# Designed miniproteins, single chains: the designs that were tried, part 100

Each design is a single chain, and the fold is of that chain. pLDDT is the mean over its residues in the fold that is shown.

## One batch from the design tools (miniprotein)

Design m3467
Fold by ESMFold2-Fast:
Structure m3467 (fold): chain A 75 residues (1-75)
Amino acid sequence: MSVEELVARAENGEAAGKEFEAQGRLVAAAHYYDEASRLYREAAEKSKDPEEAKRLEEKGEQLAARSRQLRAQAA
């Protein structure tokens, strides 16, 4: 899978996560943020541009942190 495909899938997952979070569906939102985080990290690993890789890695970490926060709120 290309970097562009991984980023597109990650963006779709992030958008879905935000939608579920807005609905108060925290567990569903966390699931989509986890998936998006994984896809951004995979894209970062495959990127040949160090600046792009860093940006994608930071985005993945941000979504992983959000997922952990939502799971803590749901528990």
Scores: mean pLDDT 87

Design m3468
Fold by ESMFold2-Fast:
Structure m3468 (fold): chain A 72 residues (1-72)
Amino acid sequence: MLLDVARAALDAAKAAGASPEAITHFENAIRYAEQGNTEQAALELARGVSLLPTDEIRDKVIAAIAAATNAA
């Protein structure tokens, strides 16, 4: 579940043209989720979202996170 959420966030952020800094946080979230470190994965997801520069990009990433969360 959390790994799917982190992957969905990364894919949406890349597709929307998010900054390399935001992308790095989503990639870190995936790595922590793969390690079972759910707390750090959630923190990195939040950091990535906070670095998204526009409401349009932020809404797309949040929608992807919500969809992945509801699918599990």
Scores: mean pLDDT 79

Design m3469
Fold by ESMFold2-Fast:
Formats: sequence, C-alpha cells, structure tokens
Structure m3469 (fold): chain A 84 residues (1-84)
Amino acid sequence: PDHILIIVDILDRPEENRKLGEELKKKYPNATLYYALDPLSAEGNFAKGLESGKITHIIAIGGGAVIDAVKRFAEKNGLPFTAI
C-alpha cells in the first residue's frame, strides 16, 4: 500500500491547485494532502509527512518555489518526486 504525500501550493491559483490535489487524493485514497502558502510551509509539510514513516512518493502542485523546496527534500530522502 503506497502512501503518497501531496503538497499543494495555495498561494498561486489556489482553486485550480486545490482541485488538482483533490483529484489526486480521490485517485489515491491513502494519500496525505497538505496545503502550503510558501516554500517554508511546504518544507514543514514534508517533515510532517516523513514523521508518518510510510511515504513512498511525493507530489508537489503549484509554483516553482514550492516545487523546488519539495524536490530538494524528496532528493535528500531518496523518495520519488512528481511536479504538476
């Protein structure tokens, strides 16, 4: 059972990004979905996801700064990463 962490940037195009996050959550019911206002909150959401101890994949939805922050943490922790 894969546990996907989805981090959604709600600062840029919040309605569209929320909808994409909800559609991914519907496709992957076991996924954890967090909302981020900036790269620091995205990093905090990633840390909380890691504390669950079962993350197998990370998906970031949003602007480049949030995506870059999530990507760096995914690479650091050896986890597969997808950007949308």
Scores: mean pLDDT 77

Design m3470
Fold by ESMFold2-Fast:
Structure m3470 (fold): chain A 65 residues (1-65)
Amino acid sequence: TEKELALEVKNILSESNSFFSTMDDSAALSIVNELKKNKEKAKNALKLYGISDETIDKILSLVDK
C-alpha cells in the first residue's frame, strides 16, 4: 500500500538523518509522490538534507515498483 511504502521510505531516510524520524505519514507520502512525479527535483531536495546518492537510489527502486 502507499502507506507501507511511505513508512519504509521514512525509515530509510531516518537512518541517514534523524529529522525524518519526526515527520508524519502525510509528509512521508508527499516525498514518495514527489519522487514519482519529479525524480530529479526530489533527489536534489533529499541531497540538501544529507541523504547519499546510494540511499536515494535505494528509495527510487522501491518507489518504481
Scores: mean pLDDT 80

Design m3471
Fold by ESMFold2-Fast:
Structure m3471 (fold): chain A 93 residues (1-93)
Amino acid sequence: KEEAQKLLDEAADYLHKAGELASVEEEASITMLVIGVIVAKRYLPKMSKEEAIETLEKLIEQARKLLPSLNEESQKLVEKAIEKLREARELLR
C-alpha cells in the first residue's frame, strides 16, 4: 500500500543520511541496506502480506546488526530508519 511505501522512502532517506556521516568502511554496508529498502518498496505491491512482513523483518535485522559498528550520529539515523520499517510492518498486519 502507498502508506507503507512512503514509510520505506523515509527509512531510505534516514539510511542515506547515516551513510554520509559514517566511515568509508561502514558506508558500504549502509548502502547495501538502502538498496534493500528501495527494492522492497518497488516490489511491495506485488508481495503477499506474509512476504512483505518477512522482507521488512529481514531489513530490520540487517539494520540492527549494523548499529554497534557505527558512530553515534549514524546510529541515531539508522534507529530512525528501523522505526519507519517497524511502522511499515505494523501497517501491513
Scores: mean pLDDT 83

Design m3472
Fold by ESMFold2-Fast:
Structure m3472 (fold): chain A 100 residues (1-100)
Amino acid sequence: PIPDLSSFSPERLQTLAGFVKISIASEALLAARTNPNATPEQIAEIDALLKQFLAEKDLARQRAIFDQIIDMLESIGVPQDVIDQLRADGEYLLALEERA
């Protein structure tokens, strides 16, 4: 369940969103780099998308980039439990950013 964010200040929500965003990027890159089926070219593409994701300010574009990253991780065979955790973190990020 998403935590009750109604009592959080916009500044606190922005700070948490920043940490969650970095956590998502780190987890996704680790999952790609540790996967034996990932090619160097696929890892480079994921890294490039993660840099775009971290820099993106528009929520709809950020979500589209996130979905592209997830699709690539699924295509290289990242375990479903890792994908499910990244999706959950993505929903938490969206909840933080929409309330900030």
Scores: mean pLDDT 85

Design m3473
Fold by ESMFold2-Fast:
Structure m3473 (fold): chain A 76 residues (1-76)
Amino acid sequence: SLEQTIGDVLAAALDSGVSRETVQKAVLRAQERGDMSPQAIADEILKEAKKNGMSEEQLKKFQQQAQAVLDQAAAQ
C-alpha cells in the first residue's frame, strides 16, 4: 500500500541516522509541494539530511535503502 511504502521509507531514514525532526520537515515540504509519493518523500529527506550536514556515507546508505523500498513497491 502507499501508506506502508511511505512508512518503510521513513523507517529507512531513521535507521540510516536521519533525525526525526529532519524527517518531519521533509514530509511537510513534500506536502507543501503537493507530492506525497514515496519517491518525493525520499527525495525531500535526502535534501534535508544533506542540508543538515549528514555524511556522504550515511546519505548513500539511506539512498540505497529507500531505493530498495521503492523498487519493491513498484514491482507490486
Scores: mean pLDDT 84

Design m3474
Fold by ESMFold2-Fast:
Structure m3474 (fold): chain A 105 residues (1-105)
Amino acid sequence: MEEKKLLSQKAESLGEKLASVLLKIQSSNTVSEEEKNLLDQLLIEANELRKQLLSDGEFYANVLGKVLETTKLSLKDTLELLEKNVSSPESQQFITELKQTFEIE
């Protein structure tokens, strides 16, 4: 199997996992510690994938595009929901970088 193809599939899978957690957060009255920890872990993995393998466009399409399709949120609303629910400085910095890259307020 080609490395690039495996990485693209991994990115899509990661996007599906992120979308699943965000949908649970949206339906909950409160966000659990477990959900916050899982979200932080998934964002760290997403940031590492972005650094290793894919152009920003491929990362956007395979990770963020899958999140947007599944949650039916705008990119702005998705990034705001992530920012509100992540605790680690690394995840917060990554979200800030994504906002800057895609010109989100």
Scores: mean pLDDT 73

Design m3475
Fold by ESMFold2-Fast:
Structure m3475 (fold): chain A 88 residues (1-88)
Amino acid sequence: LAERLAEAVEQSGKDAAQILKSQGKDDLAQKVLDAAKQLAKAIRDGDLEAAKEALRKFLDTLVEAGVLSPEEAEEAFRRLTAEIEAAL
């Protein structure tokens, strides 16, 4: 479960980064990729607290990039936290 969740996070980061690159937001695309990799690593390591912190940073970066609204990010944080807790 944890490995599949980590792979899904990395793929989500790549998809968001591709959209941002198409908009000329290369620096934000790199920040999103880096945040997704940190989250995936924390999930693979089984570190729940690090995974929750990395998830917050990932979602905050998506809000900064205009991919998510703050309200969408809060909903995603609640949903994905539950998925991470179930996987770890």
Scores: mean pLDDT 81

Design m3476
Fold by ESMFold2-Fast:
Structure m3476 (fold): chain A 87 residues (1-87)
Amino acid sequence: EFPVIEVSDEEAYKIFMELLDNKLDPEKKAEYEKSRAKARELRDQIMKLVKEGKYDEAIKLAEERSKDKDPYVAETAKLMLEIIKKL
């Protein structure tokens, strides 16, 4: 069974991203926008796998991406892994 995931819960993820922003160098604005976009795409991909009941695939993807050199991608993957473990 799928948990109730509100598609409109942008505030929770926005707060998460703001916490990551506090650790980012403001001089890297262009890399920053690209990193945020990649992290959002990863979150959407993992969420799609969870909605399809493909938990093993979602966990594997999150674990692989949690080792990414991009901190936004890595931290988003770790967040998604924690969410999946609570299901």
Scores: mean pLDDT 72

Design m3477
Fold by ESMFold2-Fast:
Order: C-alpha cells, then sequence, then structure tokens
Structure m3477 (fold): chain A 68 residues (1-68)
C-alpha cells in the first residue's frame, strides 16, 4: 500500500500532467475526484493534511497558467 506521501506525490504528478493538457475547469473536476479518493482511503486528520497540500499544488499550477 502507498504511504500518504507517495499517494500525494502520485496525485501531484497526475495534476502536473493534466495541467499541461486540460482547462482550469477540468483541473478542478479532477482535483475534486482526487480529494474524494483521499478522504476514502486515509484517516480524517491525514486526509485534511494531504488535501491542503494538494490544494496548494493546484493553486500554484493555476497561478503559473494565469501569469502567461
Amino acid sequence: MLSPEELLAMYEAFLDEAAARLSDAELDEIYGRLVDDIRQVEDPETAEALIKRLEAHLAALRARRAAS
């Protein structure tokens, strides 16, 4: 089974790949699905910590696209 850090790294890599190809609206939809998955597999405290980090990663990706 993946550690929480390994799971987060996989999801960050997936968002990076998605951000190269998809719109911001599509990224938000994907992010919502990843958040739901984290909440299903992790305890609530770990899930909220990972979600916060994933949200920051998505925000950074959106900021990079907007700055173009």
Scores: mean pLDDT 80

Design m3478
Fold by ESMFold2-Fast:
Structure m3478 (fold): chain A 87 residues (1-87)
Amino acid sequence: SAFDKEVDAIEKEALARLYEVAARIPDPAEAQRLFTEGAERLGEVIKELKEKYEAGEISEEEAIRQLRERADEIVAEAERKADALLA
């Protein structure tokens, strides 16, 4: 569906951004941890929003808006954590 394609596109973009953030970290273990934590949170957000949409609690438009907002927050938190590790 168009909804699933938009969700997939947002997920792909957010994962690419998380990968770029993690790539800045010289310690491979810390880089892996930061990426994994971000990716897992993104997956949980997608699951929760899809469940709410399927239950009729939110519209497709609202689910996409919340996903974009939460994805941006997840990436921003990863950027702050990376900056702290590089300081």
Scores: mean pLDDT 90

Design m3479
Fold by ESMFold2-Fast:
Structure m3479 (fold): chain A 74 residues (1-74)
Amino acid sequence: SMEEVDREVEGFALGMKAAVKYIPDDLPAEVQMRIIGAAAARGADLYRTLPREEAEKEVDDFAKKMAEEAKKQA
């Protein structure tokens, strides 16, 4: 059970790193936090079932798409 929690925490961190990489500085803070939260949750979920490298790629793609969509709405 602790190993599962550790993996989810690592996935959460992977998601946050991906979000920070793609979020432009000019997005509203509320939108930035929404992308960070969604990417973190996605990272936690993906890393539970996927190896780290695959989870990193998938969450990176996810965060990039969210940032691109947010830019279109700005």
Scores: mean pLDDT 81

Design m3480
Fold by ESMFold2-Fast:
Structure m3480 (fold): chain A 102 residues (1-102)
Amino acid sequence: MLPKVELKPSSKKVREGAIKLTAAGVLVIGASVEPDKKVREEDLKRAAELAVEAAKLLIEAGAASKEDAEFLERLGKELKKLGDDESAKKVFEAAKEVAEAV
């Protein structure tokens, strides 16, 4: 009833992608309570960069999921809400690429 489970070496890119997506989410939460506008803007840009790189890693690993696309769409909405429309646009494009790779 329990078959052999085989893990692919490409799981390293999946793990790195997941870590970068998590870090992007944490940075957006931190930026939402950051009183210094310059620090906030830098954190939002970094979050977008991490989210875009995470999307690329997950697509390259063949491990992009619908949940990853939905998470990126949520990040893009929060970036837009926090006033970084340029970073939001990049994250929305990454979400679309992840959704198309599923």
Scores: mean pLDDT 82

Design m3481
Fold by ESMFold2-Fast:
Structure m3481 (fold): chain A 81 residues (1-81)
Amino acid sequence: SAEELLRRIRELAEEYGVEVEVEVEGELTPEQRDRIVEVVRNVLESVAQVHVGETLRVTIEVEDEERGSRGRVVLEARSKP
């Protein structure tokens, strides 16, 4: 579910010491959610290693033509103080 995806992203953000705001739109397959979590993990790891002092905005748009599903995730991330 979108709620489970949001919870998982927030848990990852806490683990990496990064503050996040997340929005999820549309319909995402379980496989797409897993791929999104992996992309977000890489983004959070990078933000945690490089203190930029700015908010990074990442938009992930996914389409599955065979399943007719499409969705979007918007992530804003910054290092915690």
Scores: mean pLDDT 75

Design m3482
Fold by ESMFold2-Fast:
Structure m3482 (fold): chain A 88 residues (1-88)
Amino acid sequence: SLKEKLKEVLDPTTYTAQLLNLIGLEIDLELAEKQGDQERVAQIQKEKELLLKTIDLLAKKFKNYVAKSEEERQKKLEEMKKIYEEVK
């Protein structure tokens, strides 16, 4: 389902996997540049640009979910403190 795919995309392991893919593309790019394969260099640069946009989107979505979870956690902590103060 879309909800399950969204949870996977927002999972830190998915973000880490995309960072590993970026490292792989950078290694391939360096090798292509050393070989003088300008066509392959252009292809890898295009793939890298798309991957960087995906990583940026994932980072922004992940950050928003982390921030929301922290706000909910802080509200719960304040509610618990108020209960403890009322009970002594």
Scores: mean pLDDT 69

Design m3483
Fold by ESMFold2-Fast:
Structure m3483 (fold): chain A 68 residues (1-68)
Amino acid sequence: SMKDIEKEEVREALRRVFDASVNGAPEEELEELLRELQEIQERSKSLSGAEHREIATEVYEETQRRLA
């Protein structure tokens, strides 16, 4: 479904941002990834705010676990 596609796109974009951030990526790279994330979030109109927060929490926890 469109909703499942949007969830995957948001999850992937968040994963890129979090991974770049924890690896100390240059500011320029982080800014570009954040712009891509914002564009994907803005077009993900099938997702509620709660669903966006759930995806962000899951990706954040996954990233933190990989650092441990």
Scores: mean pLDDT 84

Design m3484
Fold by ESMFold2-Fast:
Structure m3484 (fold): chain A 80 residues (1-80)
Amino acid sequence: VDPEEGARAALEGAEEGAKHSEGEYKEKALEGGRRAAEGVLAGDLEKAREGGKIAVEAVAKSGDVDSAQAAAEGVIQGLN
């Protein structure tokens, strides 16, 4: 994929997230990351897959670094 196109999409996502639900996207990213990690540890492949999907969708819609950091933090929490 084109790096410039990806950067533009990220900026557009950040603008849309700021307009609608920045805080909720960050929370969803964290929750998704946590669920994904918990699913992996439990051998629950459905939970792992759904958690990953939620985290990625939240980060993509927000387009911000805070949501990406929240997803990573969720994974760390789920592993503990």
Scores: mean pLDDT 68

Design m3485
Fold by ESMFold2-Fast:
Structure m3485 (fold): chain A 55 residues (1-55)
Amino acid sequence: MSIFGGEASKEEQLARLESTRAALERLAAENPDEAGALQGQIDEVDAQIAALRAE
């Protein structure tokens, strides 16, 4: 598709997700006992990144 309308660009969406992922990874590194709980959130963000990259 060549029309982007008023929606956030793919690159902008990826940047936001990468920022969120980095924040979650940092929290897991600072709180190793909670890393397992945070992994579910990281997996969700990774799934969103993969979906955007598939476009």
Scores: mean pLDDT 77

Design m3486
Fold by ESMFold2-Fast:
Structure m3486 (fold): chain A 64 residues (1-64)
Amino acid sequence: ALEELRGLLVPGPALVEEHIALLELIRADVPGLAPVLDEALKLIREEGVVLSRAGYEFLGELAR
C-alpha cells in the first residue's frame, strides 16, 4: 500500500500547498489512512512532489 502510493507521486511544485491542505483534510476525515498520508505528506514537503489523479483514486480505494 505505502510503496504503491510512492509510485503515484509526480513532480509538481505548483499546487503543493493545495495538495497538502487536501491530504490533511482527508487524514482528519479518514483516520485509518493516517500512516499512509503521513508518509505522502512527508514526501510532498521534502521532495516537492504531488499525488497524481491515480494516487487520489488509490486513496479512495484504501478508504473502503
Scores: mean pLDDT 71

Design m3487
Fold by ESMFold2-Fast:
Structure m3487 (fold): chain A 103 residues (1-103)
Amino acid sequence: EVDEAIQKLLEWAKKNSSDAEVRFIELLLEMMKKHKYSAAKILSTRDPDQRMQLFIEIVLNSSKQEIIDVKIKIYEVKTDDQKQKVEQQVDLLIKGVKLLLEQ
């Protein structure tokens, strides 16, 4: 069910999206799986608006370290310099999401 929904959505993304967008979708789906989202919610990420809303929700309900760890895994980050860059990117992401909610 959930794993089947993830596989189906990744197959769709690989046919219809850029490599960068596919990696973002892989990151989002990994986070959704950790947070026990339903198969229906996973499939709803085909819609860009739903994808953005779910991403914001997950970022707000995740620890900074959880987001860092998933990003390191999905983007196959190997070096300490790259890991430090990921930490900086995640800090900026969390700040950006919080600013969107304050407007």
Scores: mean pLDDT 82

Design m3488
Fold by ESMFold2-Fast:
Structure m3488 (fold): chain A 50 residues (1-50)
Amino acid sequence: ATPEQIENQKEIERLSVESLKIVVSGDKSPESLQQLDEIDEKIKELEKKA
């Protein structure tokens, strides 16, 4: 794995933890759902970089 791939993996893990915190809070407001979508989108962008 390249150093860039390792850095991207760590960022994905950080974003996954943020997503989990929102889910665990049980807040189903439109704002929280939008934040979840934004986090998922960022994770997909990082995965796309391979």
Scores: mean pLDDT 78

Design m3489
Fold by ESMFold2-Fast:
Structure m3489 (fold): chain A 94 residues (1-94)
Amino acid sequence: MSPVEAIQELKKGVEDLSRQALEYLDAGDYKKAAQLASTLSGIAYMTGSYEAAKLFRKASEYALAGDAEKAREYLEKGTDLLLSNLDTQLKLVS
């Protein structure tokens, strides 16, 4: 797998996990939504996207508190920032 393919695969994984977390929020499964947001925070942290990691952490905390609206807001902000950072990394390797 090329470095370009690796980053593209990671972007798809982030999009998939974010979609699943939003689906769990909409279903009222706040525990699963929080778990996926925590997973996304770990991915963001490991890729050096520390601000995105903080946003996902807030999303997880709000989901556990039952605040679906704020959990969704922070989850979407974290996802947008992480994908933007991965796009920047993609431009640097291709």
Scores: mean pLDDT 87

Design m3490
Fold by ESMFold2-Fast:
Structure m3490 (fold): chain A 77 residues (1-77)
Amino acid sequence: MLKEKALEVMEELARKGIELARELGATEEAAAAEANFEASLEKARPHIEKASDEELERIIKEAEPLIEKAEKEIAEL
């Protein structure tokens, strides 16, 4: 579950970042991030598979506040 959770929060963070960038008018950057989204996740997958439970917990704890911040920024736009 931790590996799946870490991958899910990384995916969510990336999606929220793309959405926020697009809403802020960074259309080129958002499009580039979308185009590289799947490739970036595939690059992250082996690292997540090799990560310790402690490292996975850290990734989750660091990503969740950033997702919340991005959601708040988007909601205020």
Scores: mean pLDDT 78

Design m3491
Fold by ESMFold2-Fast:
Structure m3491 (fold): chain A 94 residues (1-94)
Amino acid sequence: SEEQKLLEEMAKILERAAEFVRENKDDPLAAETAISLAAMHVAIAKNSLSGKAREVAEQALELVGQAYQALRDGDFDTAIELLEKAAELVRKAA
């Protein structure tokens, strides 16, 4: 129940980050900030999880890190795809 709520909240944060990056391809700094904030929220939530839920949060955080690197390389489409993959991974675990 509490675990499912944290996973649902993480999925929503990641979904919102992906949408924000999609809508702000003309503002790389705003997009970077959105990904960084999503990473921070996932990292904090991960500390309250255990077992498979924690493993999923760790995998999501790794994908968010890859999304940040893709964005820094100017690849917005890959960054969005990675954020959406992270959100889907977390949503399926909820």
Scores: mean pLDDT 88

Design m3492
Fold by ESMFold2-Fast:
Structure m3492 (fold): chain A 88 residues (1-88)
Amino acid sequence: MKILGLVKVVQGGSSSFLAKQVGDEITGLFGSTLSGSEEITKAVKDYLEDPNVVKRNGDELDGGQMLQLAQDSAKTGRPVLIYSVTLE
């Protein structure tokens, strides 16, 4: 499973990023409200283990569905982790 994105509500707004898994390490590209690769890596690892995080296969999602997930995450405060099975 490759991590493609994380949507998280932050105080004052929402943020999203793309992340990649390399071996046992997770690295990310981030939106303007998230800081540093280490913080992103820790957040993604924490969310992989959290049963309250919504996990969706990005290979099955179009742009409208991804926008809906971001809006639902902002409304509920629940993070959404987007992965790909195709991208190993």
Scores: mean pLDDT 55

Design m3493
Fold by ESMFold2-Fast:
Structure m3493 (fold): chain A 114 residues (1-114)
Amino acid sequence: MEELIRAVVASQVGTLLLVGTNLSDAEQDALAAEVGATVIDLSPLDPEALARARAAIEAGAAEGGSHVVFVDGTPAELAAALAELRRAAPEAIARARAAGHDGTAAAMERALAR
């Protein structure tokens, strides 16, 4: 978690997307306050949460923002969410790597490979 938070701050992302973490609203608010970004937990995966994440990615792309995807779930649960989120995630990984956060970039790449 700490390396992911550091990469989010370094990457200047406006939205942090979480998949399979099952964070409560209070935990999402606490994380948002810590990273200075909007946090969206896609757990459980539902069409409304995916639509909100997609809208956030499109808004961020228009403003030149990046989005970080943290993944902690089964491969089956990730398939639909990752199909919607994969467009923004490579930019966040590239920014983390450019900032010298290679460990965090590698962790994100491993999460996206699930």
Scores: mean pLDDT 54

Design m3494
Fold by ESMFold2-Fast:
Structure m3494 (fold): chain A 95 residues (1-95)
Amino acid sequence: PVEIAKDMADYYLKRVAEANEGDEETERLLEVLRELSKDPDLVMGVAELLGSLSRGDAERAGELARGLGLDEYVDVVVRAARRIREKREEEEKAA
């Protein structure tokens, strides 16, 4: 299961990075998550957090970040998720 979790984490990392291109704080968060994904005990939690971020679920992403001990990044996580949600809502409204 670790390899599947790593593949999921890598997939979502790329998606979140693309949606937040140019945001230095989000890039730092993604670097931290990439390092945590190397730990087999943490990789599933990282994949779940990144999945919530990619969906724009700010509340769930914040909860998962706290669960991973990333309390200092919770505000960055919430902002990144909200930015993704706003972009999705704007794209859906235009379609």
Scores: mean pLDDT 78

Design m3495
Fold by ESMFold2-Fast:
Structure m3495 (fold): chain A 100 residues (1-100)
Amino acid sequence: SKEEQLKKFNELALELLRVLDEIIEKMGNDPRLRELKQKFAETVRELVEAIQKGDKEKAREHLENFRKLVEEILKLAPPEYQEKIRSLFEEMVKVAEELL
């Protein structure tokens, strides 16, 4: 159950990274989006590590940083990607909260 939830979280993260790659290409390889993608990948890694170690406080901290990164991505993302990004993010948050 917990292992399946972590697998689902990682699959959602990979899908969101794929969406970010499409946006980056469409927007002429905007360095701000490339930096946000890198920070997103790092925050996902840190969140997963904290969850696996049972560090609920660190996991909540990384989840909050994750929320802020997605807000910054949404500010730069074209309108046609907004709903997909929000949907994936909301699913990731629900899975992460169930793992805490």
Scores: mean pLDDT 87

Design m3496
Fold by ESMFold2-Fast:
Structure m3496 (fold): chain A 61 residues (1-61)
Amino acid sequence: GIDEIAEELKKEAEETESEEVAKKIEEVLDRGRQMSIASNMSEKQARDFFEREVKEVREEA
C-alpha cells in the first residue's frame, strides 16, 4: 500500500544518504503520505509523487 511505499523509500534514503538528508526525506515522505491518502491517490500516483519529493530534497542537499 501507500504506507509500504513510503517506508521502502525511507529505508533506501537511510542506507544511501547522510543522516541529515535521510531525515529531510523522512519528513517529506510523512507529509506526502498524509496528502496522498487525503487525495485518494493510487499507489502509482503516490510513488511518483514521493519520488519527485525525494528528488527535490536530494537536489538541494
Scores: mean pLDDT 81

Design m3497
Fold by ESMFold2-Fast:
Parts: sequence; structure tokens; C-alpha cells
Structure m3497 (fold): chain A 65 residues (1-65)
Amino acid sequence: REEALKLAVEIAKKSKSPGAAYGALIYVRGRFEDPEKALQRAKEVTPDEYEESLKLADEILKKAE
């Protein structure tokens, strides 16, 4: 989804945590192919900021719809 990816980039640029933004981007991109694997990967790359990554991803996906 173009809208979700565009929002992901905008939110990532505004995020004060590069780790949370990176995790959110991984999850959003992977969700279109395999949401469960995307979730696992986000957790693995940003374990300390995993919850923030998920909240950012959720916000991106909700605004894209």
C-alpha cells in the first residue's frame, strides 16, 4: 500500500527514536507479505523499543486505511 509506506517514511522522519522508527518500517513493509514474520523481525531488530515500534506501525496502518 502506497499510503502506508508514505506515512511510514513521514512518521520515521519525525520519530525521535531511530530504533523504534526502523522497527515500525520493517513491520509495515513486511506486513504486506507475511505479518507474523514481520512482527518477529521487528522484535529482533528493536527489542528494547519493540512496543514503540508496534505503536508507530499501528498508527501508520490505521491512517493508511
Scores: mean pLDDT 69

Design m3498
Fold by ESMFold2-Fast:
Structure m3498 (fold): chain A 80 residues (1-80)
Amino acid sequence: MTKDILEELKRIKELAKTRSKEESYEMAKLFIDLVKEAAKKLNLSLELAKKMEEVLKEGEKNNEDPVEIIERMIELVEES
């Protein structure tokens, strides 16, 4: 699961470089929602998905670059 999350986040990061800020935020949000649903179905901890959601919400409120937000999410997953 962690490896799959990392691979997809890296893909989303590359896409975010060529897409609008709004589209990049939406992609990240949809991915986090998918991770939450997968964790629920597999009876795994929601902690990682919640931490990623907090990073996204904080970054969006601060009008941060989506690439930087996704990089922080990658770091969270690598440290977990």
Scores: mean pLDDT 80

Design m3499
Fold by ESMFold2-Fast:
Structure m3499 (fold): chain A 75 residues (1-75)
Amino acid sequence: MKTIMVGGAGRIGIEKAKELAEEGHRVIVVDISEEAVEEARKEGLEAVVVDGSDGDALRALAEKHGVDEVINAAR
C-alpha cells in the first residue's frame, strides 16, 4: 500500500482515485478548481485545492501526508 497523490479532479482523476483507494491505497486528489475538489469530496475522496504548477505547495502537501507516488490525471 502507498499514499498516492492524483493531480486532476476531473472524471478521469476521480475514477483513478477510486480505483487506487479500492486497491487499499490512501489517495489524495488535488486540483486548482474548488468545484472539482468539492465533486471529488462528494465521491468520498480526500481532496485539496492546490495549484499543480506550484512545486513548493505540492511538496509541502506531499510531505504533510507522506505521499509515496504522484499521478498526473489532468492531461
Scores: mean pLDDT 80

Design m3500
Fold by ESMFold2-Fast:
Formats: structure tokens, sequence, C-alpha cells
Structure m3500 (fold): chain A 91 residues (1-91)
């Protein structure tokens, strides 16, 4: 939800400008996660799934760069690496 996004941003950021960038990235991440779920359910080609996994990994890396919480940053980078691995396995 929008409230959950705002609470998460407040936890991981310390400036209003950073919060705005984080909100934009989180909205893009949620949209891409929804597209990935729809593609999986529709039985999309491995190449399409690999592309979506890589796009999601890139957004997670961007989110990690903007976070001030080291634990959250580490978790985001680990999630991005796992998505890159899944993309490679589909090739």
Amino acid sequence: SEEEIEEFIEKISDSEEQKKKLKELLEQIYELQARLLEAERAGAAPEELARLYRELAELLRKLAELTVDEKVKKELLEAAEELEKRARELE
C-alpha cells in the first residue's frame, strides 16, 4: 500500500529529497514485480522472464544505493544477485 511504502522510506532514508527518489523507485519496483508475476502466470518465454529478472535486479541495486540502512542495503543487493542468477539459469 502507499502507507507501507511511505513507512518503509522513512525507515531507510534521512532526507526529503532521498525519500522522493526512493518512493519513485519503489513504485517502479512494485510495477515490475506485478509484470513479472503476470508473465510467470501466462507462461512467458524464458528470454522474457530473464529480461524482467534483470530489470528488477537493476532497480533493486538503485534502491540499495539510495538507502542509509546497511542491513536493508545488504538484503537488496543479495536479492538483486539472486535475480541475476535466475536470469542466467533461463539462458
Scores: mean pLDDT 81

